# Designs tried in a protein design run: designed miniproteins, single chains, continued (3). Part 34

Each design is a single chain, and the fold is of that chain. pLDDT is the mean over its residues in the fold that is shown.

## One batch from the design tools (miniprotein)

Design m9229
Fold by ESMFold2-Fast:
Structure m9229 (fold): chain A 89 residues (1-89)
Amino acid sequence: MKEKAKELNEKGKEYFEKEEYLEAIKYYLKAIELDPNYYEAYYNLGLVYEKLERYENAVYFYEKALKLNPDNEELKKKLEEAKKKLKEQ
């Protein structure tokens, strides 16, 4: 299961690089379904929703990722940026 979650996350990243954000979301969600503790898939969902300017969803997934990996300074910065954008909407 965990190896399959990693493969699905990598597939999601391929779609993200192509700016195919809806396909990226589908693969990241499948990765989380197989491994609910896969912090990188939550982080990547935050990045996709940020690109889609869906800041409530970006904040939600960044907070989930940060709960799984609390010492990630890049993720803390991304979360604060997304929260700032959400307040500006």
Scores: mean pLDDT 85

Design m9230
Fold by ESMFold2-Fast:
Structure m9230 (fold): chain A 66 residues (1-66)
Amino acid sequence: MKKILVVGARDLEKGKKLAEKLKEKLGYDDYIAVQAETVKEAQEKAKEIEKKLGAEVDLFTVDLLP
């Protein structure tokens, strides 16, 4: 099963850079950065990605409101 890192961040550009770095460090197969304002929004987006791809998704959030 593919392991995908989803990074939720207010700034998508910062999220992409962090996701790439964490993917290399933690050994994920792929990464996806999503823009979100809140942790709940990021969690909802990560769940949709998990459903669509049928992959294991781990969510990391940066600088998001609760």
Scores: mean pLDDT 82

Design m9231
Fold by ESMFold2-Fast:
Structure m9231 (fold): chain A 58 residues (1-58)
Amino acid sequence: SIEDLLKKLEELEKKREELRKQLDQEDNVADIMLLKHEIERIEKEIEELKEKLKELLE
């Protein structure tokens, strides 16, 4: 349902914000790259959910 997709989107956006805060505090290059990769995966999931929402609303 649309409500379930919106809730999942909110959770993913919150997790992305938490990871961005971790990235800002991280000095180790390898850990920075891992955090960036995790953020990119979440951003991809967010875009997929936004596409599904557009498909349902249009």
Scores: mean pLDDT 84

Design m9232
Fold by ESMFold2-Fast:
Structure m9232 (fold): chain A 59 residues (1-59)
Amino acid sequence: SARELAEKGAELLEQGKYEEAKEYFEKALRLDPDFSEARLLLAAALAGLGEIEEAQKVY
C-alpha cells in the first residue's frame, strides 16, 4: 500500500539512504497522489540529495 511504501522510505531516510527513500516516496505518490505525508518526506529526501529546487516544487 502507499502507506507501507512511505514507511519503508522513512526508514531509509533515517539511515541517510536518500536515493532509495526517494524511490519509495515516489512509488507511494503513484498509488496515492494526495498523500501529503509522502510529499513532505519526498521533499526531505530531495533536500538530503541537495536537490533544493525539486524539493520546493514537490512540497
Scores: mean pLDDT 81

Design m9233
Fold by ESMFold2-Fast:
Structure m9233 (fold): chain A 94 residues (1-94)
Amino acid sequence: TDEVAAQEAALAALAAAQALLRASRPSPEDTGRVNALMAEIEAAVAAGDYAAAVAASRQLLTEGRRIADANPSPEAAAHLAALEAAVAALEKAT
């Protein structure tokens, strides 16, 4: 595992997810689910459990796609693309 690259990718995924929530303004339920997944990624990275971080990031990407599809905008699409790139970078680093 490239730990520095994995940490940077995880931070990028969290930033993209927060930006997607701001752009899309999803339901409280979807917001809560995304926030829980972001917390799982942060906890996994802090524990050095990059396999768990990847698993949570894949779930975050799945939720991000659903949110962007429900509330389509150029801003949501851009933040989703950033999230996809960050998750791919995290997978590559681990």
Scores: mean pLDDT 87

Design m9234
Fold by ESMFold2-Fast:
Structure m9234 (fold): chain A 55 residues (1-55)
Amino acid sequence: SRLEQYEADLKTLKEAKKELEEELKKDPENVAVQVALAILKAGIDFLEELIEKLK
């Protein structure tokens, strides 16, 4: 179902966010990682809102 696809995508994005957060801890000055994290956070929020609306 579409919900299952969104839930799977959300899990993948949350895991990617965790990996980038660990990378930022090792190199806090990495602006590319900071930008990628901001984009991922926006994507996670968007998907969470979509899933909640489709429930």
Scores: mean pLDDT 85

Design m9235
Fold by ESMFold2-Fast:
Structure m9235 (fold): chain A 58 residues (1-58)
Amino acid sequence: EKEKLIEEIEKKIEELGLDKEVKDIIKHILEQALKEGASVEKLKEMLENLEKDIEESK
């Protein structure tokens, strides 16, 4: 469901270890994309890309 996916995204953002200000911006961008009709698939891709970048930079 949409709500569960948003919660999962929010949890992943928390795990990224970014500044709270940056996390808020990312959350806002994702919510705005969702409001503009972005698909769940697109949101998932955004999340996966962020996770991959963090993982590889480590």
Scores: mean pLDDT 70

Design m9236
Fold by ESMFold2-Fast:
Structure m9236 (fold): chain A 65 residues (1-65)
Amino acid sequence: MEEKRKEAFKLVEEAYLHYQNGDYEKAAELFNKAADIFESLGDKETAEQLRKAADEFRKKAGIEK
């Protein structure tokens, strides 16, 4: 359980680094992967927040409206 949680947090950190480098599409992909892990752990609220962040990153990548 803790190992999967640690993996999810690493994906979030990697996504954030990609976001800071302007790689919004990659950041969104990593956030979606982290969300899948949190959902599998029963943390649906965190998973939903990460999916929303991924959608926002995709909008910044020019996929708007």
Scores: mean pLDDT 79

Design m9237
Fold by ESMFold2-Fast:
Structure m9237 (fold): chain A 94 residues (1-94)
Amino acid sequence: EELEKRIAENRAKTEREIELVYIMFRAFVNAVENPEEVKEWIDNADLDELKAILQGLHIELRLLESQTNRDPEKIEKLRELIDYVEKKIAEKEK
């Protein structure tokens, strides 16, 4: 195949990777403030997007757990959202 075609294939893969990073950050930023919106994203996400969302939620969980004044209610609600996305991943892998 031509070099141009290889560049286009690599660009498409890179663009998808960037999209997944964006989805991860979006989930991270919105997990506590807009958990219902994040649930809607989970319900409409494909397997790769669900895994990106899960990564974002874990980042937020670790940040909340590292705070001096930890909010146990926020941590528990975030863990419930993590359980929800893990269930959706399991359903889509079967």
Scores: mean pLDDT 81

Design m9238
Fold by ESMFold2-Fast:
Structure m9238 (fold): chain A 68 residues (1-68)
Amino acid sequence: SAEERRREALREAAETILALARASGDEAVAKQAEAVLRAIDAGEPLETIEARVRELSRLFEERVAAAR
């Protein structure tokens, strides 16, 4: 379904950000990404997961901009 594809895409995004955060030693971003993955595994509503991923992406973009 479209919802299942969206959940999978959000998981992949969170996993990618987690891997990058761990590689760079960014504990705050890693913790946020882990929280998003736990929410997905817990079966939280799609709208809640989308909000969590949006905030995770914002934090990640802010950190990337600061590192450049």
Scores: mean pLDDT 85

Design m9239
Fold by ESMFold2-Fast:
Structure m9239 (fold): chain A 80 residues (1-80)
Amino acid sequence: SPQDEKAEQLLLAFQRDMSDVIADYQANPSMSIDQVNQRLQQVYDEYTQRAKETLDPETYERLTARLQQMRDSYISLINQ
């Protein structure tokens, strides 16, 4: 469906943006853990807001559950 296609595109973009934050952290010796956590949270907030504005409630709930799980995984990766 068009909703599932939009959700897939948002999910892939979210994963790329989250991975980019981690890559920046690994490449930048001056970036603090607090700064990385703030950037990861900002990416999460931006994509959940975009999802809320573009998707129906059912698709939104399914996508945001996955975004939450992935955010937690990325945060765990950097904070151990």
Scores: mean pLDDT 88

Design m9240
Fold by ESMFold2-Fast:
Structure m9240 (fold): chain A 71 residues (1-71)
Amino acid sequence: SAALEEAERHIAEANEALAAGDVGAAYSHLVDAIAAYLRAGYSPEEAFARLRERVDPALLPFVDALEALNR
């Protein structure tokens, strides 16, 4: 779906922003990826699980913080 493709694009852009040293842009793309997964019909739990398996490991603390804010 278009929303799933959007989520995957945002994850790729988050990884690239991190590589460029732009942590703020990386975090913004993680937020947009979760929103796109939710629009694609995934539950929050499924959206965060999918995000974790696709992000650079250095972004995992930001994913954990974002999930905590969603509770």
Scores: mean pLDDT 87

Design m9241
Fold by ESMFold2-Fast:
Structure m9241 (fold): chain A 68 residues (1-68)
Amino acid sequence: MSNEELFKLLEEHFKEEIQELSEKGASKEEIAEEAGRRLKEYLIEKEGVSEEEAEEIAEKVKEMILSL
């Protein structure tokens, strides 16, 4: 999955939650951790991705957010 695809998935499903965390003064690290956690749950529960693969994808998303 590309970084663009991951970003679109986050925007489509978690934009409001990420924005609320940012508005409440959550750190970039806290936002990255929460986004990764929620994406992992989504991939496992909704897309049927294995826990190992979902963990790897979530880690990539955390790195992407932290690099912004």
Scores: mean pLDDT 75

Design m9242
Fold by ESMFold2-Fast:
Structure m9242 (fold): chain A 79 residues (1-79)
Amino acid sequence: SISELAYRILKTLAERGPLTAAEIARILGVPRGTVRAVLRFLEREGLVESRRDPATGRTLYSLSAAGREALARLEAAEA
């Protein structure tokens, strides 16, 4: 099962991604450390991908294909 915070992170990435952990934390009003822990879990599960932006040195997170599918299933179940 995906937590409420994990769902909110996936939805935010779908609407606004790619985003840094700091940007996600600011958007959701959640501590950066908490967001990073959830992002690491989602990346391990294959729902989120990370890439380093060579221009800024920042790590950007985005939904994987599996992440988009998981989000669609969660939203269909709650609708």
Scores: mean pLDDT 84

Design m9243
Fold by ESMFold2-Fast:
Structure m9243 (fold): chain A 69 residues (1-69)
Amino acid sequence: SEAEEYVKKAEEYIEKAKEALKKGDKETARQYLELAQRYAVKAALLGDIEGAQKLGEKMKEIAEKLGLY
């Protein structure tokens, strides 16, 4: 489904954000986190609320490391 494709896209961007953080590139990590959030929202709008919530937990960990929360 389109929602499943959006979840997959968000997960790919989450992994890229983690790799950027490991390299100390906070700016690139922030940009990938923003892309992941956009796809997670799109998945939720298509009815995959549980998938979006799981993505939200993963993104929160990255956001905390970026000093956003």
Scores: mean pLDDT 85

Design m9244
Fold by ESMFold2-Fast:
Structure m9244 (fold): chain A 80 residues (1-80)
Amino acid sequence: GPRVVAKEVKVEGDTLTVTLGRETDPAIRRANLAKLEEFLRSDPRLTEEQRDAALGAVLKAIEEANRRGLPDGTEITIKL
């Protein structure tokens, strides 16, 4: 069945906005996660600690969304 993915991620100041999507293909889900990790690691505005915290927070939000069955397009705001 479809699993929740981070469809879009935006960093503004000390906040991270994640738009959730749903994806059935496990290869696309793995590619999406790899792109998310690379995006956060490549942002020069974030410290190493903020990058790790952001990635952890997004992964937690994805797990929670999967447990709750949140719909495609749900936006989550995370403080870094």
Scores: mean pLDDT 76

Design m9245
Fold by ESMFold2-Fast:
Structure m9245 (fold): chain A 82 residues (1-82)
Amino acid sequence: SPLEKAIEELEKALKAVKEGKAEEALRYLEKAGEYLSKAKLSDDIAEEISLALTHARKAVEEGKLEKAIEYLEKAIKLLKEA
């Protein structure tokens, strides 16, 4: 499903962040966003996930690895509970 693919890409992004691979993490975040656009989520969950992923992307771009991990883990948890 698009939701399962989005979670897979976010877990790959999280691994890339932990390995210091910023460009790979950003590519996985982009792919996750594409799958999320096809997933049937409630508006409230979609907004919360969009905000978490926006913060995660910014943290990766700024080299704030701990913050990127926090936001990615939040997004993954929200999607698994959706």
Scores: mean pLDDT 86

Design m9246
Fold by ESMFold2-Fast:
Parts: sequence; structure tokens; C-alpha cells
Structure m9246 (fold): chain A 78 residues (1-78)
Amino acid sequence: SLKELEEKNEKIREKLEELSKKYPEFKPITEDEREELEKLLEQAEEKELQSIAIATKTMLDSGAYSEPILEYIKEELE
């Protein structure tokens, strides 16, 4: 339901914020990571997981990624 999706998006947003504070280090995106992030962005958009889509797009646009955030995104999109 829409309410369940909104609750899931809020929990994801909170977890992403916690991970960003705990693990502030970002690495430059290589070609392989860019392809993976683009695929994850498409999956997040299809599943209407707005918080994941925003985080993924922000990494793509900045050219830098966080390994703990990327791992969390992958787990949520399983």
C-alpha cells in the first residue's frame, strides 16, 4: 500500500542519514561502479524507493560513492 511504501522510504532515509554520519568517506566512481549505480537507480525508481533513488543519483552526479551506503542500497533492492 502507499502507506507501507511511505513508511519504508522514511526508514531507508533514516538509515542512509545514519550511515552518512558514521561513514563520511567517499571514493571516486570508476566505470564499473557507474554502471552498477545506474542499474540500481533504475531498480529504485521502478520500486518507488525515492530515498534510495535520491542517494544513488546524488552519488552518480557527484562522481563519488560511499561503500557502506552502496552496500545498504544493494541489500534494500534485493
Scores: mean pLDDT 85

Design m9247
Fold by ESMFold2-Fast:
Formats: structure tokens, C-alpha cells, sequence
Structure m9247 (fold): chain A 75 residues (1-75)
């Protein structure tokens, strides 16, 4: 989803500026849109961003969702 990817870029920019709360809120919004679109690639990217924010449980949950989506698309 282009909308989810745009939110990821905004979250990365917020993190670069030290706005951790804004980065987190934007990352969660991106994850919701990516999950709706079944966009595993974007879910992996958001998971990585959440890990950089120290939100390890949230990151793990998104990685698991992304793997599940990929597994459903293969065989």
C-alpha cells in the first residue's frame, strides 16, 4: 500500500528528529494499513522500525503477522 509506505517514511523522519512518540504513532498507523492490504513487506519494515524504537513486543507481533501472510501466499 502506497499510503502505508508514506506513513513509514514519515515515521522514519520523526525518529531522525527524535520525535519517538510521533514515530511510534505513525508506525502503528502504517502497520494497520499494511495488515489490511496484506502487505508483508511493509509489515517487516514497520516491525524493524518498532524494534529501533525499543518496542520489541510490538515488533515481534508484526514480524509474525508478516511471516503468516507470506506463508498463506506460498503453496
Amino acid sequence: SEEARELVEQAKEALKQGNKKEAYDLALSAAELAEKARDAETLFEVGQLLSELGRYDDALALFQKAVAIEAEEKA
Scores: mean pLDDT 86

Design m9248
Fold by ESMFold2-Fast:
Parts: structure tokens; sequence; C-alpha cells
Structure m9248 (fold): chain A 87 residues (1-87)
């Protein structure tokens, strides 16, 4: 599905931007990925597959942010708790 592929591309770009230290660009790309993921679900994509993709990308982004010192370990744990509530 085209929308699922576009969402993955945006999430991958967000992780790459965050690893490069471009927090503002990473946030914008993540927001675009989330919007595409919502459109994909509305178009009949498997919500479980989308949730898995979003969770895996979120973990990669959080790891990149932690490695760069952009977030604290406490913020990472809070982010995990919020993701689990949305699943």
Amino acid sequence: MELVEKAKEKFDEAVAALAAGDVERAAALEDEGVELAKEAIEAGADPEEIKKIALEQGIRAADAALARGLISEEELEEGKARAEEQL
C-alpha cells in the first residue's frame, strides 16, 4: 500500500534527521509520517501493522535522541509509557 510505504519513508527520514541533530526537521517528518499512517488506516491498511511500524521507528528515534543527549533516560521511559497506552 502506497500510504504505508510513504509513512515508513517519513519515519526513516525522521530517525536520520534526529541522528544528525536536526530536532525540528525530525519532529516535522514524524508528524508527516503519523498523518500518512492515519490516512493508510482509513484507506484499509492493517492497524496492527501500522502500530508495529510506528513503535519500531519510535524506539529507533528515541535511541538516536538519547545517544545525542537530546532527551533524558526519564523522558525515554515516559515516551514508552505513552506509546503503550496508545497501543
Scores: mean pLDDT 73

Design m9249
Fold by ESMFold2-Fast:
Structure m9249 (fold): chain A 85 residues (1-85)
Amino acid sequence: MEALKRAAAEAVEEELRRLLEEKGLPGDIRIFELPSGRTVGLMTYEENGKTVHYTVTVEVRDGQIVSVRLERPGEVVEEREFALE
């Protein structure tokens, strides 16, 4: 029901929000709820001139979160690519 979808979306959003709050950096958060019971969150933020992406995927079944996957790409050296600007 509605609570099930909300729990998944809120869990993803809360985790991503905590990461942004911990860093004290501006960022963007997007949440996708899928009919298959999977919720995907994408967070992008800047840290010391680097752009970092996090992806959180949550699967919910019978009112329980049955899987949570947090992906953090390795540290990206984007400062070098655009440092001349």
Scores: mean pLDDT 58

Design m9250
Fold by ESMFold2-Fast:
Structure m9250 (fold): chain A 85 residues (1-85)
Amino acid sequence: MSRELAIRGTSLFIRSVAAAIEGREKEALELLARAHDLFGDSEYEDGNLEEAIRHYELAIRYAREAGLDTSDLEEKLKKVKEELE
């Protein structure tokens, strides 16, 4: 359910702020990527395609900065963009 995804994303976002304050920059970026992936999934389930796109784009940026694989996020982004067209 979208609500559960949003709650999980918020938890990861709070953890990212704590990691950033403590100077754990890479961990903060990894947590931000995961948070925005979940926020994107939540918005997509609610039919908010434009907001889902924004969150997936943010997740991809943070994931790339953290050195994480982005293939699944890029596939999600492509699918949502095709639904908006």
Scores: mean pLDDT 88

Design m9251
Fold by ESMFold2-Fast:
Structure m9251 (fold): chain A 68 residues (1-68)
Amino acid sequence: SVTIHVTGLSGGGDAENVLNVLKKMGVKVLSFRVDLFRGEAIVTVETDDPEKVVEEINKIPGLTATIV
């Protein structure tokens, strides 16, 4: 498992976009915690390529993903 911190969320639509990217990639989401007031999400996924997951989330405009 890998934990990813996402910043720059401006609303629930950005959180939905993160989940849709993960679903499209076929990664298993173990947990997803969002704080829309701070524009942050913490996602734990099961993946063999955490760098690719970070790269795909970073393609969403305004979002920044980093491995914790």
Scores: mean pLDDT 86

Design m9253
Fold by ESMFold2-Fast:
Structure m9253 (fold): chain A 62 residues (1-62)
Amino acid sequence: KKEEIEYLKELIEIIEKKIELLKEEIEKNKDDPEFVKMLEENLKAGEEKKEELLKKLKEIEE
């Protein structure tokens, strides 16, 4: 319903902002390979979560 759609859109927006922040942190911390690896793992997890939420949003909006 409308409330579920708005909630999912808000979650997607939050995840998109976190993904951008992670990308910026990776760029700033290029000299720390261990930290970069951790950030890259978090980035991948965030991207996967965003994809799942987008799929749910499409199913509800149909």
Scores: mean pLDDT 81

Design m9255
Fold by ESMFold2-Fast:
Structure m9255 (fold): chain A 85 residues (1-85)
Amino acid sequence: KELEALILAMIGKTALNNGDYDTAIKYFEEALKIEKSARIYLLLGQAYYNKGDYEKAIEYFKQALELDPTNERARKLLEEAEKKL
C-alpha cells in the first residue's frame, strides 16, 4: 500500500513539474485513497494553487499542516494562497 501511494505521488509530482495540473491532481487523489500523508496533501495543494483554485489549495495546505505542523513550505504556501482570495 505505502509503495503504491509513493509511486502514484511520484507520477503526480512529475505531471505537476511538467505543468499538467489536472493529471497531477488525479494521481495525488489516488495516492490519498491509499494513504493520507502530509506530503501528498501539500502536493495536491500546490497543484490546485498552480491551477488557480486557491480555496481548494488552502484546504489541502491546512490538512498538510494538521499532519505535519512543522512544514514551513505548507505554511508559506497557505499564506500565499490566502492572499490570492
Scores: mean pLDDT 85

Design m9256
Fold by ESMFold2-Fast:
Structure m9256 (fold): chain A 68 residues (1-68)
Amino acid sequence: MSPVDAAIEELKRQLEAAEKLGYPKEDIDFLKEMIARLEELKAQGKDTEEDIVELIREFVKKYNEKKK
């Protein structure tokens, strides 16, 4: 499994959990945006593990700050 595929799978699990828990549509849409960004990187053939980890880390941090 590529690093991009692993990252997308993890975010899809988070999305499914959020939907099951009845999260607001705005939060669901935010998770979908992150997945879309990773899908774009995959489509471009840019799957460097370090870059993907950094992108996810920054998005997760911003999401947590925005949620509060």
Scores: mean pLDDT 73

Design m9257
Fold by ESMFold2-Fast:
Structure m9257 (fold): chain A 60 residues (1-60)
Amino acid sequence: SSAPVAEVQKALRALGYAADDYFGDRTRALVKGFQRLADLPVDGIAGPETLAALKKAVAA
């Protein structure tokens, strides 16, 4: 399974976070921060639930 890294990074940038084009330490830290804010499990993995929450936050 390949996570849609580009979708995650695009959503983070739309929310004002400085996400790089690579899923590196910076992007993982931003994902963890978002997961904590969204009351999701803080695992740093941009799975379907995290991506859905990011898209919802961007749409709000």
Scores: mean pLDDT 69

Design m9258
Fold by ESMFold2-Fast:
Structure m9258 (fold): chain A 83 residues (1-83)
Amino acid sequence: SMAERIAQEAVERGRERARETRELAKQDLEEGARYGERAMRELSKELQARLGPADQAVRDQAVLEITGLFTSALQEAAEEVAA
């Protein structure tokens, strides 16, 4: 469906932004976390604007996946800095 395509595109952009977040966080954990929070907020707003109530399940799943990508990126950066 078109909703699934919109969600998949947002998740793909989220994956790229999560990678950027990880690289920034490796240099400065606080700066990386702030960048990631802003990127997640922007992606969530876009999904809310483009996907209506009929596609809520698709939207919610995409938001969960994006959140997981950023959480993992920040955790990986923190572990690498600690090593």
Scores: mean pLDDT 86

Design m9259
Fold by ESMFold2-Fast:
Structure m9259 (fold): chain A 100 residues (1-100)
Amino acid sequence: SEKAKEAVRAADEAVWAAYRALQTGSPEDVERAKKLAEEAEKKADEMIKQGYTDVANAVREAARLVKKAAEAIEKGDFETARSYLDEAAQAVLRALRLAE
């Protein structure tokens, strides 16, 4: 449960960093969002090893969507990036519910 909450928190932090990158367009903010998404994926992989597959899959989905949003921001496709981030936020909410 505690490790599940840590993985969900990492995904949430990645999503919020990506929303900031969407607003600023800054390369530094985009790189921060990508790094936080990688950290969330790593935490999700450790949870899969411990049998928390449902929460881990939701965290991995959120992290993957953050990476897609970051790539869209780099291409100047802010509308597509926003769509990916809104879906990533829903994945975080699903992960949080599963971690309870």
Scores: mean pLDDT 87

Design m9260
Fold by ESMFold2-Fast:
Structure m9260 (fold): chain A 60 residues (1-60)
Amino acid sequence: EELRREAERLLKEGMAAADKGDYDTAIKLFEEAIRLYEQAGDDVGVALAEIALAVTKLAK
């Protein structure tokens, strides 16, 4: 589905930003990914993006 693909793209971009130390950008991208996974009804995607967001906030 289109929403799920966009959410996956945002999740990957967020991970790349976090690896670069750009935590503010990573947090924003993960929050957008969560929203899109939620709209797609992808509970697993929501959980993965929430974990990524939590880990990034702890690193910040």
Scores: mean pLDDT 84

Design m9261
Fold by ESMFold2-Fast:
Structure m9261 (fold): chain A 94 residues (1-94)
Amino acid sequence: SQEALAEAERVAKQAQETIDGLEAAADSFLAAGNTRAARTAADQARQVSEETGRKLDELASKSTPEQAAQIREKKRELEERTEAIVARAEAGAA
C-alpha cells in the first residue's frame, strides 16, 4: 500500500541518519588509529541495517510488487552501505 511505502521511506531515512553518525564515528576512529572502536561502530551500523531490513521486508510483503521492489531497493542500499563501512573498518582505511 501507499502507507506501507511511506512507512518504509520513514524507516529507511531514520536508519540512514543513524548510520550517518556511526559511519562518521568509524571514520574518525580510523583516522585516529583506533581500529577496534572503528570496527565496533561499523558492527553497530550492520546491526541497524539488519534490524531495519527485517522491518522493510515486512512492509514489502504488505505492498504491491512495484512498491515492494522500491522497498527492497532501500534495503539493498542500506546493506551495501553498511558492508562498505565494515570493509573500511576491517581494512583500517579511512
Scores: mean pLDDT 88

Design m9262
Fold by ESMFold2-Fast:
Structure m9262 (fold): chain A 80 residues (1-80)
Amino acid sequence: SAEFEEKKAKFTKELIKILNDPELLKELAKKGINNIFELMEYINEKEKLNLSEEELMEIYFEIQEWSKEVPLEELGKYFK
């Protein structure tokens, strides 16, 4: 639906912003956000998107497909 696509776009924009901010990622890790799924739940709550678990999983699989262009090892540096 159009509503889901708008929420997904806002979610993806915020996720990319956070993943490109290593100082923010370190601060979030101190608060117990230590993996990509916990980060996704944090964004969902912060942005008040009210995405279901199924919708979050759909976005997660799309990010994994997108991250084939960016090695997972490079993403892992932000959570070390």
Scores: mean pLDDT 71

Design m9263
Fold by ESMFold2-Fast:
Structure m9263 (fold): chain A 79 residues (1-79)
Amino acid sequence: SAADYIAKAEELKAKADELLKQGKYKEAGELYLKAAEYYRKAGKPELAAVYEEIGKLLLAGGTEEDLRALEAAQLRAIL
């Protein structure tokens, strides 16, 4: 069900957040991309797009500064 996909996405996101706190940017990026896939399967394409961009940024060698810039831009788009 969509709820099962959301639960899996949240599990992967939580693990990615933990890796991000440890400075494991590429590993965190891989899990954010997996979380995005599950959010997309759950019918949440906007949320999937957010985590897909975060994952791509981290895999491309992005840092916490780059992530903060992306989050600020997304807040401007939503608000």
Scores: mean pLDDT 80

Design m9264
Fold by ESMFold2-Fast:
Structure m9264 (fold): chain A 75 residues (1-75)
Amino acid sequence: REFQEEAARKALELAKNYLDKGDYETALRIAQAVIDGFPDTEYAPEAYRLAGEAAQKLGRTDEAERWFKKADELK
């Protein structure tokens, strides 16, 4: 659905903005929302990677590794 793709894209742009601002908790939360809400979109792999980056910035290394692994599985 075009609506799901557009919504996922906008949510990822928002998550990237929060990641750039250093709000890693919010970036991770938004990325997880994209994964949960739009798992079958082309943006899901990017959402997993963004979640991994945010988790890594938060010091959650094990969580970050799991997110990165999922991103690689979906490319």
Scores: mean pLDDT 79

Design m9265
Fold by ESMFold2-Fast:
Structure m9265 (fold): chain A 105 residues (1-105)
Amino acid sequence: TAAVEAGLEAAREGAEAAKGAETREAVAAATAAAIAATGAAASAALGLRAGDGEGAARGAEADAEAAVGAARAAIEAGASEEGAREAEEAAEEAREAAEAARREA
């Protein structure tokens, strides 16, 4: 449940970052971060439920890496200070979901 909750929080933070973004490119990148963060939590939850802890950890880690990249892209594209902060928070939540999945693997 913790990994799913982290992913939902990351998706919320990413959506808020998208609202604060100043350019089309920043909005797209912040949205990508939210999607990747949700994916990380979903991968962790689904893999753990299926008894595939290693698959859960690997999937969540890949999605967390994508979320980090997307948050960086949002900042580089000119996201507002608030939008950049929220995109980084989404990426951090994705990392936490990946770490939780790895601990269970």
Scores: mean pLDDT 76

